Designed miniproteins, single chains. Designs and how they scored, part 33

Each design is a single chain, and the fold is of that chain. pLDDT is the mean over its residues in the fold that is shown.

## One batch from the design tools (miniprotein)

Design m1188
Fold by ESMFold2-Fast:
Structure m1188 (fold): chain A 91 residues (1-91)
Amino acid sequence: MKKTYTLLLRDPNRPDEPPVELTVEAEDSDTALEFAKQLSKVDPRVAILKDENGNDVIQVSSYLYYKPDATTKEFLEELEKEGVLELVEVK
C-alpha cells in the first residue's frame, strides 16, 4: 500500500522565499528517499522529505549543480509515466 510523503524544495540562495511543497505517493520511505535523491540531481534546491506524520525522513542537499535538464513538474511527470511514483493532484 502506498503512503503519502511531502517533499519540500528550498532554494538556499533565496532563504526568504517559502519552500515549494510537493506531495508524493510511494510504497515506503526508502522509495520516497530514492526519488528525493534523483530529484536532487536535476534540481539544485535542498530537498527535505517528510513522512505522513510530518516527521523528517531525511534532508537531501544536492551537490553544486547548475542546470536542471527539465522543470520539476516535467521530471515528476516522467517518473510517474515510468511507474516510479504517483503524483497527487488536487483536481
Scores: mean pLDDT 58

Design m1189
Fold by ESMFold2-Fast:
Structure m1189 (fold): chain A 47 residues (1-47)
Amino acid sequence: KFYVTFRTGGGLVTVEVDAKNEEEAIEKASKLLNVPKSRIVKVEPVK
């Protein structure tokens, strides 16, 4: 699992995604929030 933080017009949004790696987490969060990957601020593994 990963926390993915996106910059949006309303501020920063962090989502938790179940992914095998950082790249998969980015793809899942981008689809979930319907935002481009270029808006990603931070990606970190959930411990």
Scores: mean pLDDT 79

Design m1190
Fold by ESMFold2-Fast:
Structure m1190 (fold): chain A 60 residues (1-60)
Amino acid sequence: EFDVEVEASLYIIQGTVAELAGDKKAAAEYYRKAADVLSTDPRLQKEAEEWRKKAEELEK
């Protein structure tokens, strides 16, 4: 029963920790999960796209 924003924030925190640890693949995976959660709310589409883009940039 977490709010969509709260659930996404938890994934973002996990992604940030992975990124700081040098695990870009794990960071991208968490950022994609955050984007997927945010995309379920029509009001958060821009935020979902930004996190999806960040995940793609980490995989390049």
Scores: mean pLDDT 81

Design m1191
Fold by ESMFold2-Fast:
Structure m1191 (fold): chain A 110 residues (1-110)
Amino acid sequence: MKKKLLEEGKKLEEEGLKKLGEGKYEEAIELLEKAIKLYEEALGKDSIEVGRTLAVLGMAYFKLGKYEEAIEYYEKAIKAYEKAAEKGDEEAKELLEIVKKRLEGIKDLK
């Protein structure tokens, strides 16, 4: 796989997670969107890394009160995790159930 793209994607994901922890949700979203593009190029759209970063984007949109966008990103994360689990990724199976519960919780919020 493209090692340079994977390394840069990890760096952007880490930076995005730091911004999320600081309450800088718009900055986190920008960094995480860049990380996803790099992960998709390096690993493909159905990787656990793409699914995880999509789920974090969903959380960032939720924190901003943008529930429609949060739902869209969680649904994309679910699709990526389902495909990763089909390929034998046991961690993706666990993360899939966590994101499904979060998505239902958001839908119940009105």
Scores: mean pLDDT 85

Design m1192
Fold by ESMFold2-Fast:
Structure m1192 (fold): chain A 76 residues (1-76)
Amino acid sequence: SHMEAVREAERLIAEYLLKNNGVITDEQAEEIKKELKERFPELSDEFIETLVKHAKRIAERDPELAIEMAKRELER
């Protein structure tokens, strides 16, 4: 379902944030977008762009908060 795809996409981003200690570089953001588009074709490109941009913005402002949010996402 679309809802399950959204949840799994959010979990994938959370895993990247934990692996990279709350950091997403421009190059990593493009790699994440590519993987999300390939794995979840039911999600629009615009939604994927927004999702990754939001995660990157949080990571840039507060990497510790990004890690905390990622841990919370993976516990759901």
Scores: mean pLDDT 85

Design m1194
Fold by ESMFold2-Fast:
Structure m1194 (fold): chain A 55 residues (1-55)
Amino acid sequence: SIQEEVRKAIFEAAEATLKVMLALVDPEASEEEIEELVERLNELTEKEKELLEKL
């Protein structure tokens, strides 16, 4: 159902947000690693928005 897809998208976006935050405070994280994590977060938040529009 669309509600299950929305729940999964919310959890995935939250997990991606945490990964970005952890990388930002990690002195050994590269700019490239942070950029990849931010791109993934943006993809997941866009997917969440599209699913919410279908509710």
Scores: mean pLDDT 81

Design m1195
Fold by ESMFold2-Fast:
Structure m1195 (fold): chain A 60 residues (1-60)
Amino acid sequence: GSLISDEEVEATLYLMKAVLAEKSGNYKEAAEWYRKAADLVSGEEGQRFRKLAEELEKKA
């Protein structure tokens, strides 16, 4: 099997929680989960999640 880091697994779980919160209209909660995912990843991918969080927070 492929080896993945604990950070990648945790970030994926946070992203799933963010998507579920967004679909439920809980934009503030969704933004919080995207921020947590961003903290676990670096570079451009982390910046993308942070930007998504900011955009969702503006809708809340």
Scores: mean pLDDT 78

Design m1196
Fold by ESMFold2-Fast:
Structure m1196 (fold): chain A 61 residues (1-61)
Amino acid sequence: EREEVRRRADRLVELAPKMSPDELRLIAAHFEEQARKAREQGDEELAAYLEAAARRLRELA
């Protein structure tokens, strides 16, 4: 699950140049929510990873 979540995040970041700014913001918000859930479960590493992915998407928006 953890590796699959990271793999999906990486794939979405790779596809980011083909997405609209609104799509990028929506996906970034989704990753921020997933990061919050990961932190609540004690997975600080996954939370930090997802927060970094969200930040990258917002910079591209």
Scores: mean pLDDT 80

Design m1197
Fold by ESMFold2-Fast:
Structure m1197 (fold): chain A 93 residues (1-93)
Amino acid sequence: MSEELRKEVDFGVYLIAGVVAERLGDYETAAKYYEKALEIDPENATAWVGLARAYLKLGDFEKALEYARKALEIDPDNQEAREVMREAEEKLK
């Protein structure tokens, strides 16, 4: 439907903006864009992984761990989420 299509386009734009911000080293902006993507689709494992990775880079290891676990609840075989979770757990030891 038209409104659903609009939300899907907005989701994609926010997800790509998050990835671009990460590549520029702007992890605070990346986190904001991934959070906006998740407001549209909270069941998207890729957006949760992006958010977890952004917080890992920001040094918020507890949030990184929380969001990586959320990604794994949605997609248990997500290798990138497992890697973020492992790195966050190592930093918290």
Scores: mean pLDDT 84

Design m1198
Fold by ESMFold2-Fast:
Structure m1198 (fold): chain A 61 residues (1-61)
Amino acid sequence: GTVIAVAKKDYEAKSPEELSIKKGEVLEVLGVVDDEYIKVKSAKGEVGLVPKEVIGGVGMR
């Protein structure tokens, strides 16, 4: 199944590699990049990095 995560707070991208997200947004987890960032895909099909600290609950569909 697809691994999903839910944003626990709003985040504004600080670089072109990062994704802007809103609190409560459901994101597909594509992979862990390092100890600070994960690569996610939004429901709109946008792909980018977000800090792990802005991600809340994780589950499988």
Scores: mean pLDDT 78

Design m1199
Fold by ESMFold2-Fast:
Structure m1199 (fold): chain A 98 residues (1-98)
Amino acid sequence: MGTREDAANNLRAAAENAREAAEAARAGDAKSATIHLTAAMINLVAASFSGANEEAVREALELLKEALKALDAGDYEKAAEYAERAAELAERAAREVE
């Protein structure tokens, strides 16, 4: 990892995992949602080390952390909304990298 292509691939992986987390949360599957949120966070950190936009990565990570808090509180719809917003940010950042 270290190329713009690596950054874009990691950002797209983060977006995909964040969307899967949102779908799992709406289905009431907190375990699956947590796994996908964690995977998305790992992908965002990897994208940051590959030169992704640091501000976009920080915002997406904050949204995923809020999604985890919402899951812990039993607010699955709010968790899904935070995860979807993180996915949108990650996709936008991926398009801007190359």
Scores: mean pLDDT 87

Design m1200
Fold by ESMFold2-Fast:
Structure m1200 (fold): chain A 97 residues (1-97)
Amino acid sequence: KELEEEKKKIEEEYNKKKLEAEIEAGVKYIDLAVKLVVEKKEIEKNETDEEVKKKKIEELEKKFKKEIEEIDKKLEEELKKLEEEKEKKLKELEEKA
């Protein structure tokens, strides 16, 4: 049945876009992890006051956590939009049949 084939294509497109969104988020997490390591090393090299060093590292880790939360939120919003788009296409396909 042609309807089943078109439904499979919609599901495959959704799965591809979902995977692409998850990969993009993964790359952003890796980039943040690398940046955190580099910035921590820079603080350790440039700061001679142990109290100031500790405070700067704590602020950096807090900033990193916030940036991870922003990536998570954007991924969730993108995945929700992809699911809504899939549902709309499936509904239009059923109505046309």
Scores: mean pLDDT 84

Design m1201
Fold by ESMFold2-Fast:
Structure m1201 (fold): chain A 62 residues (1-62)
Amino acid sequence: LKGAIARVKYDFKPKKEEELELKKGELVEVLEIVDDTYLKVKSLKTGKEGLVPRIYLELIEE
């Protein structure tokens, strides 16, 4: 997973300061596996980093 590129499956709005707002269809790079629920990602569009629930992401290549 670390270093993988993923596509956002659904619009995600942050509920916490550490979470990253993402729109469906955006591409992100997986930086870290935080826990079973959350990944730390970097937006390829904005360069911003933050936490996103794993279920919102689709890996382009597993």
Scores: mean pLDDT 80

Design m1202
Fold by ESMFold2-Fast:
Structure m1202 (fold): chain A 85 residues (1-85)
Amino acid sequence: SVAAAVALMKAIAALSEEQLREVAELLGVSPSTLRDLGRMVDPERAARLYEALRALSPEQQRRVAELLGLSVEQAIEGARALASL
């Protein structure tokens, strides 16, 4: 949904520089790629984020969700929704 996509973008945009680096490292993406996803709709980058989130262990998914202030389901749905735009 657009609401899930917007919620994920806002969550990413609200991360501190330290939180951004930790989330990027867990996902195996650059901090700049993750920062850009918080600012603009980029379906290809969002698709990569979605695949990265799905490839994480449950413990890693939980950690990323905690840093974002979202549930695991909200983070995954947000990335899927962004990838679908």
Scores: mean pLDDT 84

Design m1203
Fold by ESMFold2-Fast:
Structure m1203 (fold): chain A 58 residues (1-58)
Amino acid sequence: SYEEELERLAELLGTSVENAEKAVEVAKQMGLDVMLALVEREAGPEAARALRRAVEAL
């Protein structure tokens, strides 16, 4: 579910679910590919994968 993917993203980013939800919102506005590249650089490929899953589960 979206909630489960969002919790996983929050855990991998080391942040709150609210901040993870903000990352999903920004990905929708700015483009998923740009946000995936940024998240992979800052938090690694597992975090980028979790972002993709959260966006796809919307």
Scores: mean pLDDT 83

Design m1204
Fold by ESMFold2-Fast:
Structure m1204 (fold): chain A 71 residues (1-71)
Amino acid sequence: GPTKTYNIAQGLNLAAVVFPTLTVAQKQALAKELQIEADALGYKESQDPQAAKETAETLFRIAGVKFPNLL
């Protein structure tokens, strides 16, 4: 299939709209985990709005594992 795209800053902005209680430390931890996954799976950084949406969905999945009380 096509290479998955990501945009951490825009994805975090979308995630913060849904979960406004996200702390700076939680955002940094989520950004780091997503960057590790992106590097491991060969995701490509993109400025496309679809990349922000896909990144927010991935961040919610990671948050469910790392911060279960946030979701």
Scores: mean pLDDT 80

Design m1205
Fold by ESMFold2-Fast:
Order: structure tokens, then sequence, then C-alpha cells
Structure m1205 (fold): chain A 62 residues (1-62)
């Protein structure tokens, strides 16, 4: 599903940024739009670009 794919993309980005504990917590959450939005908020606070965040959100909404 698109939500599962976006969740995995967020988890992969968190691991690349060295936040393995946050990635593991997100991985335990169900693949829902709420989980995706929570993950995107974390990435935004970690300095991920708004362009990348918006692209991920649009995929999740499709």
Amino acid sequence: STLENVKFSIIATLRRLGHDELAEELAKQPSTMETVENGLEILRKLGVSEKELEALRKIAES
C-alpha cells in the first residue's frame, strides 16, 4: 500500500539520520495516515526539506 511505502521511506530516513530509536517506534505503529503525519513532523524537526516532506505526504494521500 502507499501508506506502508511512505512509512518505510520515513523509517529509512530516520535511520540515515542516526535516529534508530525513533525509527523503531514508528515501525511499531500501524500504517495509517496518522502515523505518516507523525513521522513527517519528526523529519521536519530534524531538518528534512519541505519539498521532500510534501512529496511523501502527496504519495500517502494518493
Scores: mean pLDDT 86

Design m1206
Fold by ESMFold2-Fast:
Structure m1206 (fold): chain A 97 residues (1-97)
Amino acid sequence: NREERRERLWREVEEALALMQATILKNIYKKNPDKITDEDVEQAERVARRIAELAKETGSPEMAEALRDLANILKKAGRTDVAEEYEKLADEVLEKL
C-alpha cells in the first residue's frame, strides 16, 4: 500500500529531524550550561515532547536515549517535574525492548 509506505517515510523523516534537534540542543547545553536562556529551555521542552511522542509510537531506542538526554538538560535547567516524566517514559520504552 502506497499510503503505508508514505506514512513510514514521513515517520522516518520526523525521527531524523527530532534526533538532529536533540543533538544540537545537547551540544549547546554541554558547551554553555550557565548560558541557557528561557527560550532555549522552551525549545528543549518542545523537542522533548515530540521525541516522547515518537518514542512511544515507534519504540526506537535512539528516540528513548535522546529523550533521556533532553530530560537531563531540562532537569539542570530547573524543569525537574517535566524531566522526571520524560525519563520515566524513556525507561518504559527501553524496557519494552
Scores: mean pLDDT 76

Design m1208
Fold by ESMFold2-Fast:
Structure m1208 (fold): chain A 84 residues (1-84)
Amino acid sequence: MDIYKAPPKEDKETLEKRIKVYKKLIEQHKDNPILVPFLYLEIAIELLHLGKVDEAEKYINEALKTNSPFIKKLIEEMKKEVLA
């Protein structure tokens, strides 16, 4: 399901901590073809909240490589928000 998140006005430390947790989950579940691309998108969203656009794009591209239908829907929704 599409789970687009509005940009929070959160502490940089909190956002960086979430990114570290997601990266650890990817390492623990590297063989999970559903969870891994989802975690890449979660990292990308948090990076966008930090203003790290180039790094976020890298993670979006990694998520796209998995050809997941959930990832495709989420990226399409993100594109609508960026263009609007």
Scores: mean pLDDT 71

Design m1209
Fold by ESMFold2-Fast:
Structure m1209 (fold): chain A 61 residues (1-61)
Amino acid sequence: IDEEEVALGLALIAVGVARIMHSKGKTEEAIEFLREMKERFADNPKAAKVLEEALEELERE
């Protein structure tokens, strides 16, 4: 099992959690959560990219 695969899986779960938070009106909390996750996965390019794109989408809305 590759560490990059685990990081990507966790990033996708984090995006799902953030989307649920946003749907409940907790958009600021979701943005903060995604930013923290992006910092934690900075060394994992695929995970960081997924988190960055989700963060951009939430900031736009």
Scores: mean pLDDT 80

Design m1210
Fold by ESMFold2-Fast:
Structure m1210 (fold): chain A 60 residues (1-60)
Amino acid sequence: MTDLEKAYKAGDPEAEKEIEKLSEEVADGIGRVLGLDEEQRKRLAEALYDIETSVINRMK
C-alpha cells in the first residue's frame, strides 16, 4: 500500500500509473472474451496490482 505511494513521491509517477493502466487493460481484455462484469474486471486489476506489492516485499 504505502510502498507504491513512496515510489510515486520518489519520482516514479509514470511507472505507477502505467502499471495500473496495464492491469486494467488486461482485465478489460479478459472481460470482453469471458463476458465479465465491471466488478469482476475490477477484481482482476486489483489482483495484478497486488502481485506487484508482493514482489517488492519479497525483494526486501
Scores: mean pLDDT 67

Design m1211
Fold by ESMFold2-Fast:
Structure m1211 (fold): chain A 60 residues (1-60)
Amino acid sequence: SKLPPLTPGEQKVVDAAKLMESDPEKAREIFEKLLESEDETVVVLAKNALKELEEYLKEK
C-alpha cells in the first residue's frame, strides 16, 4: 500500500529518531522543540519518542 507523505513535523521526528543511537543528546533537543509544535500529532509523536529515548539511555 502507498502511504501518504509525511508532514514536515513528522519527518523531523523520524530524522531525530535516527540520531538516537549516534547523538542521543541532539535527538532529545529536537524532540523537546517538537513538543512546542502546532501539530498535535507531532507533539504526541515527540512525547512518545522522548519517552523511548529515556528508556534507551537507561539500558545503554
Scores: mean pLDDT 78

Design m1212
Fold by ESMFold2-Fast:
Formats: C-alpha cells, sequence, structure tokens
Structure m1212 (fold): chain A 55 residues (1-55)
C-alpha cells in the first residue's frame, strides 16, 4: 500500500478526516504509538501500523 492508499482506507473504515489520517500515519511512522492511541484510539493506531508494515 502507498501512504495515500493507507490514508484513504483509514478515512473510509474509521471515519477519520484526511488531516486526522495524515497525522495518525505521521505519528505511527515516528513510533509515537501512545500519542496516536490517545488522540485517535488504539484500534485505528494498530490498523495504521499493520498497513504500514504490509506496504
Amino acid sequence: YSEEEIIERLMREYGLSREEARELVRLVKAGKFREASERFGQRVTVEAYILLQEG
């Protein structure tokens, strides 16, 4: 998956805005999992991590 495909999927499946999905991906890529989970939720943070590993 490209980063844009991950963003689009997070928006569709979790109802995030494009800005929220981009920020979540940025935090996960930076290893800031606690901050991401606190801001957006643990489930969506784990999904973003998995999608980034499969890409």
Scores: mean pLDDT 84

Design m1213
Fold by ESMFold2-Fast:
Structure m1213 (fold): chain A 88 residues (1-88)
Amino acid sequence: AAKKVAEELVETIKEILKSTENISPAEDFALKFLANYLKTEEGIAELGKVLSKLTYETALVSFLAMGLSRDIAEKLAEKLVEMVKKYK
């Protein structure tokens, strides 16, 4: 479950990076950091620990705390919750 959720999030982040022309350097760094972390065994394991307690609101707050814009944070939170339901 966690590995598939991480893979789908990485692909979503890649698509955001390709389609968004006005990403700030800080937001670009945060998105690339998250994508690279989710490719690691440690990142997948940490994601797995939170999936059972994950709500849209906790996902959204976590992405906002990383310095992501509201629009990107909302898209990632929606995708994360959808993927958790799909791979449960």
Scores: mean pLDDT 80

Design m1214
Fold by ESMFold2-Fast:
Structure m1214 (fold): chain A 62 residues (1-62)
Amino acid sequence: GKEVTIDEPKDTEKALKEAGQAFADGAKKITLKGALTEEQAETLKLVAKAKGIELDLEVVEV
């Protein structure tokens, strides 16, 4: 399966958009480094778990 790396520490909207596209494309692993709220990070973890996708989050503080 495809592994997707997203490194957008300064653009939260772009990070979320690219993560959404990776989920839609059926990625097996997503590594995301971005400035995310706790709620956004938890939502991404829940979606990844529901889809069986490995998610590695590096949350950069805003």
Scores: mean pLDDT 79

Design m1215
Fold by ESMFold2-Fast:
Structure m1215 (fold): chain A 69 residues (1-69)
Amino acid sequence: SKEEEAKKYLEKGVKLLEDGKYEEAKEYFEKAIALNPTPEGYHGLGVAYKKLGKEEEAEEYFKKAQELS
């Protein structure tokens, strides 16, 4: 299902964040939300953007995650 595939992308994104691969993590979180827009997916994007030093974009995604919760 799209939900199961999105969950795999979320898990991959989290592992990439742990590995310091922030640009790749961003791509996987974007893939996750494209399949299933969830608070977790938007929160992951926020974290990835924050790690990349893009604080304004990070805050927008954190706000989106909160709106979907």
Scores: mean pLDDT 88

Design m1216
Fold by ESMFold2-Fast:
Structure m1216 (fold): chain A 60 residues (1-60)
Amino acid sequence: NKEKAKKLGEEASKLIEEAIENGVEVPKEALELIAKGREAYLNGDFEKAVELFEKAIELL
């Protein structure tokens, strides 16, 4: 689901940006999951991207 993956990726990126702006430490695991999610999205694996972004958001 490309649209869902895009939406979740944007939400995860926004949450990280807000955390950094507020001086809140972002878990390394969340950053790694977002990086892997973006990689899956670019490779056309939208289901994997969704799973990775959802997991990252849960850590934020």
Scores: mean pLDDT 81

Design m1217
Fold by ESMFold2-Fast:
Structure m1217 (fold): chain A 116 residues (1-116)
Amino acid sequence: AGEEAAAGARAGDAERAGEGGYRAGLSGDAEEARRAGEGGAEGARRGETAGGAAAAGAAGGASLARSAEAASEASEGGREAAREGVKSKASPANVGAAAVGAGGGTAGAIIAGGEP
């Protein structure tokens, strides 16, 4: 729940970060995302990394990189990673941990981004 509280507090800036988020993701680099500005990184993480929540592990860097190139693909990326978990061993603990560890709850992002 700590992640959701922190993300929710800054969600208000996501609207402005949306434009900056595209540039941050276009860099395809975590360091450049931070240089583009916190707002940009937050917007990309919240709106365009929505699918990354379901990504099992490797989502951390990939989500940010795919924010610009795959605003829609980010959602697919999360589902693809979830499918890999099912192939290996349908362990909800592993999938849940990956979603929390990926830093971007697909449920949270959907609720915040897809709620209106």
Scores: mean pLDDT 40

Design m1218
Fold by ESMFold2-Fast:
Order: sequence, then structure tokens, then C-alpha cells
Structure m1218 (fold): chain A 87 residues (1-87)
Amino acid sequence: MTPKQEAMIEAARELIREKGVEATTTREIARRAGVSVGTLYSHFPSKDELIRAAHDKAIEEFLADPSTSEEMKALAQAVKNTVEKGL
């Protein structure tokens, strides 16, 4: 739970929404988050771990406060459907 980890998770979410999971690389995530690839690897040894962390964090965040906004619940549902479809 560091500010750098949060930035990497957010960058991963944005790239996955833009290009899908398979087109998203750790290098692109590092660039988008404003960190070095080495820093990213020190926190997430593999792309799979980073994507899993981004997926879990995004769903947790959106579902934790579904009463905050109907838009957030719709977004969480869309993300869940996208991941279940392998995108």
C-alpha cells in the first residue's frame, strides 16, 4: 500500500480499458504511472501479478461503496463482465 503501487494499479486499469489485458504491458503501465520498469518489477515481479492486483483493487474499490454512486456500481459490473470475457 504505497502511493507508487496505487499509481501503477490505476495505470493498469486505464490501459486495460483502452487496449485490453493482452495488449497491456508492464512497460506501458510503468510509463503511464510515471515510474521506472525496475520500480514496477520490485513491487510486481510479473505482469500477471500486477494485472491481478489491478483487477482486485478496482473491483474492491468500486464494490466497497456501491451506495456512493449508481455510476460506480454500473462501472464495477462492466469491469467484471469485461474480465469474465477475457478482455
Scores: mean pLDDT 70

Design m1219
Fold by ESMFold2-Fast:
Order: sequence, then structure tokens, then C-alpha cells
Structure m1219 (fold): chain A 68 residues (1-68)
Amino acid sequence: SEEALRRFQEWSEKARKEGNKKRAEDLIKQANDLLEQAKTSTPEERQKLIDEANKLIDEANKLLKEAE
């Protein structure tokens, strides 16, 4: 029935949004790990780690926006 299809579509969209949130959380965790490494790194490596962390945060923000 059309109602069953609509319920499936609603469930699928909710599952997609939850997946995007989980992926964003994983990326934020990776970014935090890189920022923690940056605290004990050489000055040269610190900037690279910060840049990589910022890139992951940007990717996480895009996923969170797509979950809205």
C-alpha cells in the first residue's frame, strides 16, 4: 500500500540522518585525536595536524547540515 511505502521512506530517511550523525561524530573524534597529537608535536608537524583536524571538522559539519 501507499501508506507502507511512505512509512518505509520515513524510516529510511531517519536511518540516513542517524548514519550521517554517527559519521560526523567519528570525524570529530578523529579531529580531536589529531589536535591532541598536535600538543606534543614539533612546530612543523603541529600545523599539519591542525590543518588535517580542521578538514575533518569541516566534513563533519557538512554531514550534520545534510542531516537537517
Scores: mean pLDDT 83

Design m1220
Fold by ESMFold2-Fast:
Structure m1220 (fold): chain A 71 residues (1-71)
Amino acid sequence: AKKYLELGKKYYEQGDYEKAIKYFEKAAKESKDPKLKAQALLGLASSYQELGDYDKASQYGKQAVEARKQA
């Protein structure tokens, strides 16, 4: 889980938002830690926002807020 979150962040910093999404999705799905899941969901929201998919960005942003309540 942490490794996928780190890869997602790395690709996001490189501007490769499609790869960032792939790894953030893996991190969110595989993480049992609510804090790591919230970070991955926030990474998905940010990556979709950069791609102009504001509907998915909003949806994942809301999911990240809910996951943070579990952390």
Scores: mean pLDDT 82

Design m1221
Fold by ESMFold2-Fast:
Structure m1221 (fold): chain A 74 residues (1-74)
Amino acid sequence: GLSAEEVERRVREIMRRLEEEMAATTDLEEQRRLADEALYELHELGERASTPEARRYAAEAAREVMRKLKELMA
């Protein structure tokens, strides 16, 4: 499975890409789609994590994306 360092690195990469892509569009539906895609990748990282610490990085990032998604749906 993935180590905590590897999961943290990949989480940072996913979150940076999401931030850049969301900033590049004003389309609410596209922003929702980007958030859904990021959640899917974060879920896969959590499943591949070898330690509780590694899973925590993925879960924490997923919670942040879920908060953004709820705001877009309001």
Scores: mean pLDDT 85

Design m1222
Fold by ESMFold2-Fast:
Structure m1222 (fold): chain A 87 residues (1-87)
Amino acid sequence: MDAELLREAARRLREAALRLGEAGAPLARAIGLVLRAIGLEFDAELGRATVEEALELAREARRLAEEVGDEEAVRLAEEALRLAEEA
């Protein structure tokens, strides 16, 4: 497991979640993703993050991005998926 890859995945997910909030995603879902991404970023820094948690969060972010129709948020979530798969 590579903590740096998980940290980068978390950063991409936080960017996607913030963008989704601005793009009109349901605010509770967007805020939930931001908080979970921040938690993953802290867990990665402490060596506690799991690839499984990162993949789950990235899949959820991609799904919400597809529902909203924000291509950049989809791209960020897919980038996070790739980083988590390599971690």
Scores: mean pLDDT 81

Design m1223
Fold by ESMFold2-Fast:
Structure m1223 (fold): chain A 66 residues (1-66)
Amino acid sequence: SALAPATLALVLEAGDLIADYRDGKISREELIARLSELYKRADPAAQAYIERMAAAAGIDLAEIRA
């Protein structure tokens, strides 16, 4: 299944943030704040992908749903 371009852009931005966190470029606090901002602007499809990526990075979903 293909994502809409806007949905895909949000998912890719979330992936880049997680990569930056894993590379030590941003703190866990910064990652959570930025993922929460993306999540609030995301459609349900993008939210589902962001939740999966956050969980894989060890981030509690409650922290990004704030």
Scores: mean pLDDT 81

Design m1224
Fold by ESMFold2-Fast:
Parts: sequence; structure tokens; C-alpha cells
Structure m1224 (fold): chain A 84 residues (1-84)
Amino acid sequence: SHIAEAAALARRAGEAADAGRWREAAELAIEAARQYLAAGDTEGARALLELAEELVRRLSAEDPEEAERLLAEIRELRREVEAA
């Protein structure tokens, strides 16, 4: 199910963040948010987008161009959540 997949991705995002792999963590959090949104869980999607924004802030110190790309993706998904 989308919810089960989202939960697994969120856990993997946390593991990547604990390892300092900010890009991987942010990408996993964004994918988890997409799965929650697909399931109609807008609260779950919002929580993962907030996590993704925190992870992108960490990434911006190492790779500002990639951080900006991911932030744009997060903002687009946030608009979809607000429209749902």
C-alpha cells in the first residue's frame, strides 16, 4: 500500500540522515511525501515535506545547486498538498 511504502521510505530517510547522507535522506523524504499524497494522507505528506526542508537546509552547506533543485520539488509538492 502507499501508506506502508511511505512509512518504509520515511524510516530509510531517517537512517540516511543519521549517516549524514543529506541528499539521499531528502530524496527519500520527498518520495515518502509523494506516497502519502497518493494515499490521500495530506497530514503525512506535510510532515515528510517539513522533514525534507530540514534535510535540504543541511544539504545546502555542501551542494547549494542540488539543494535548490530539491527545494523547488518540495514547494511543488506542498502546493499539491494545499490543493488537496
Scores: mean pLDDT 89

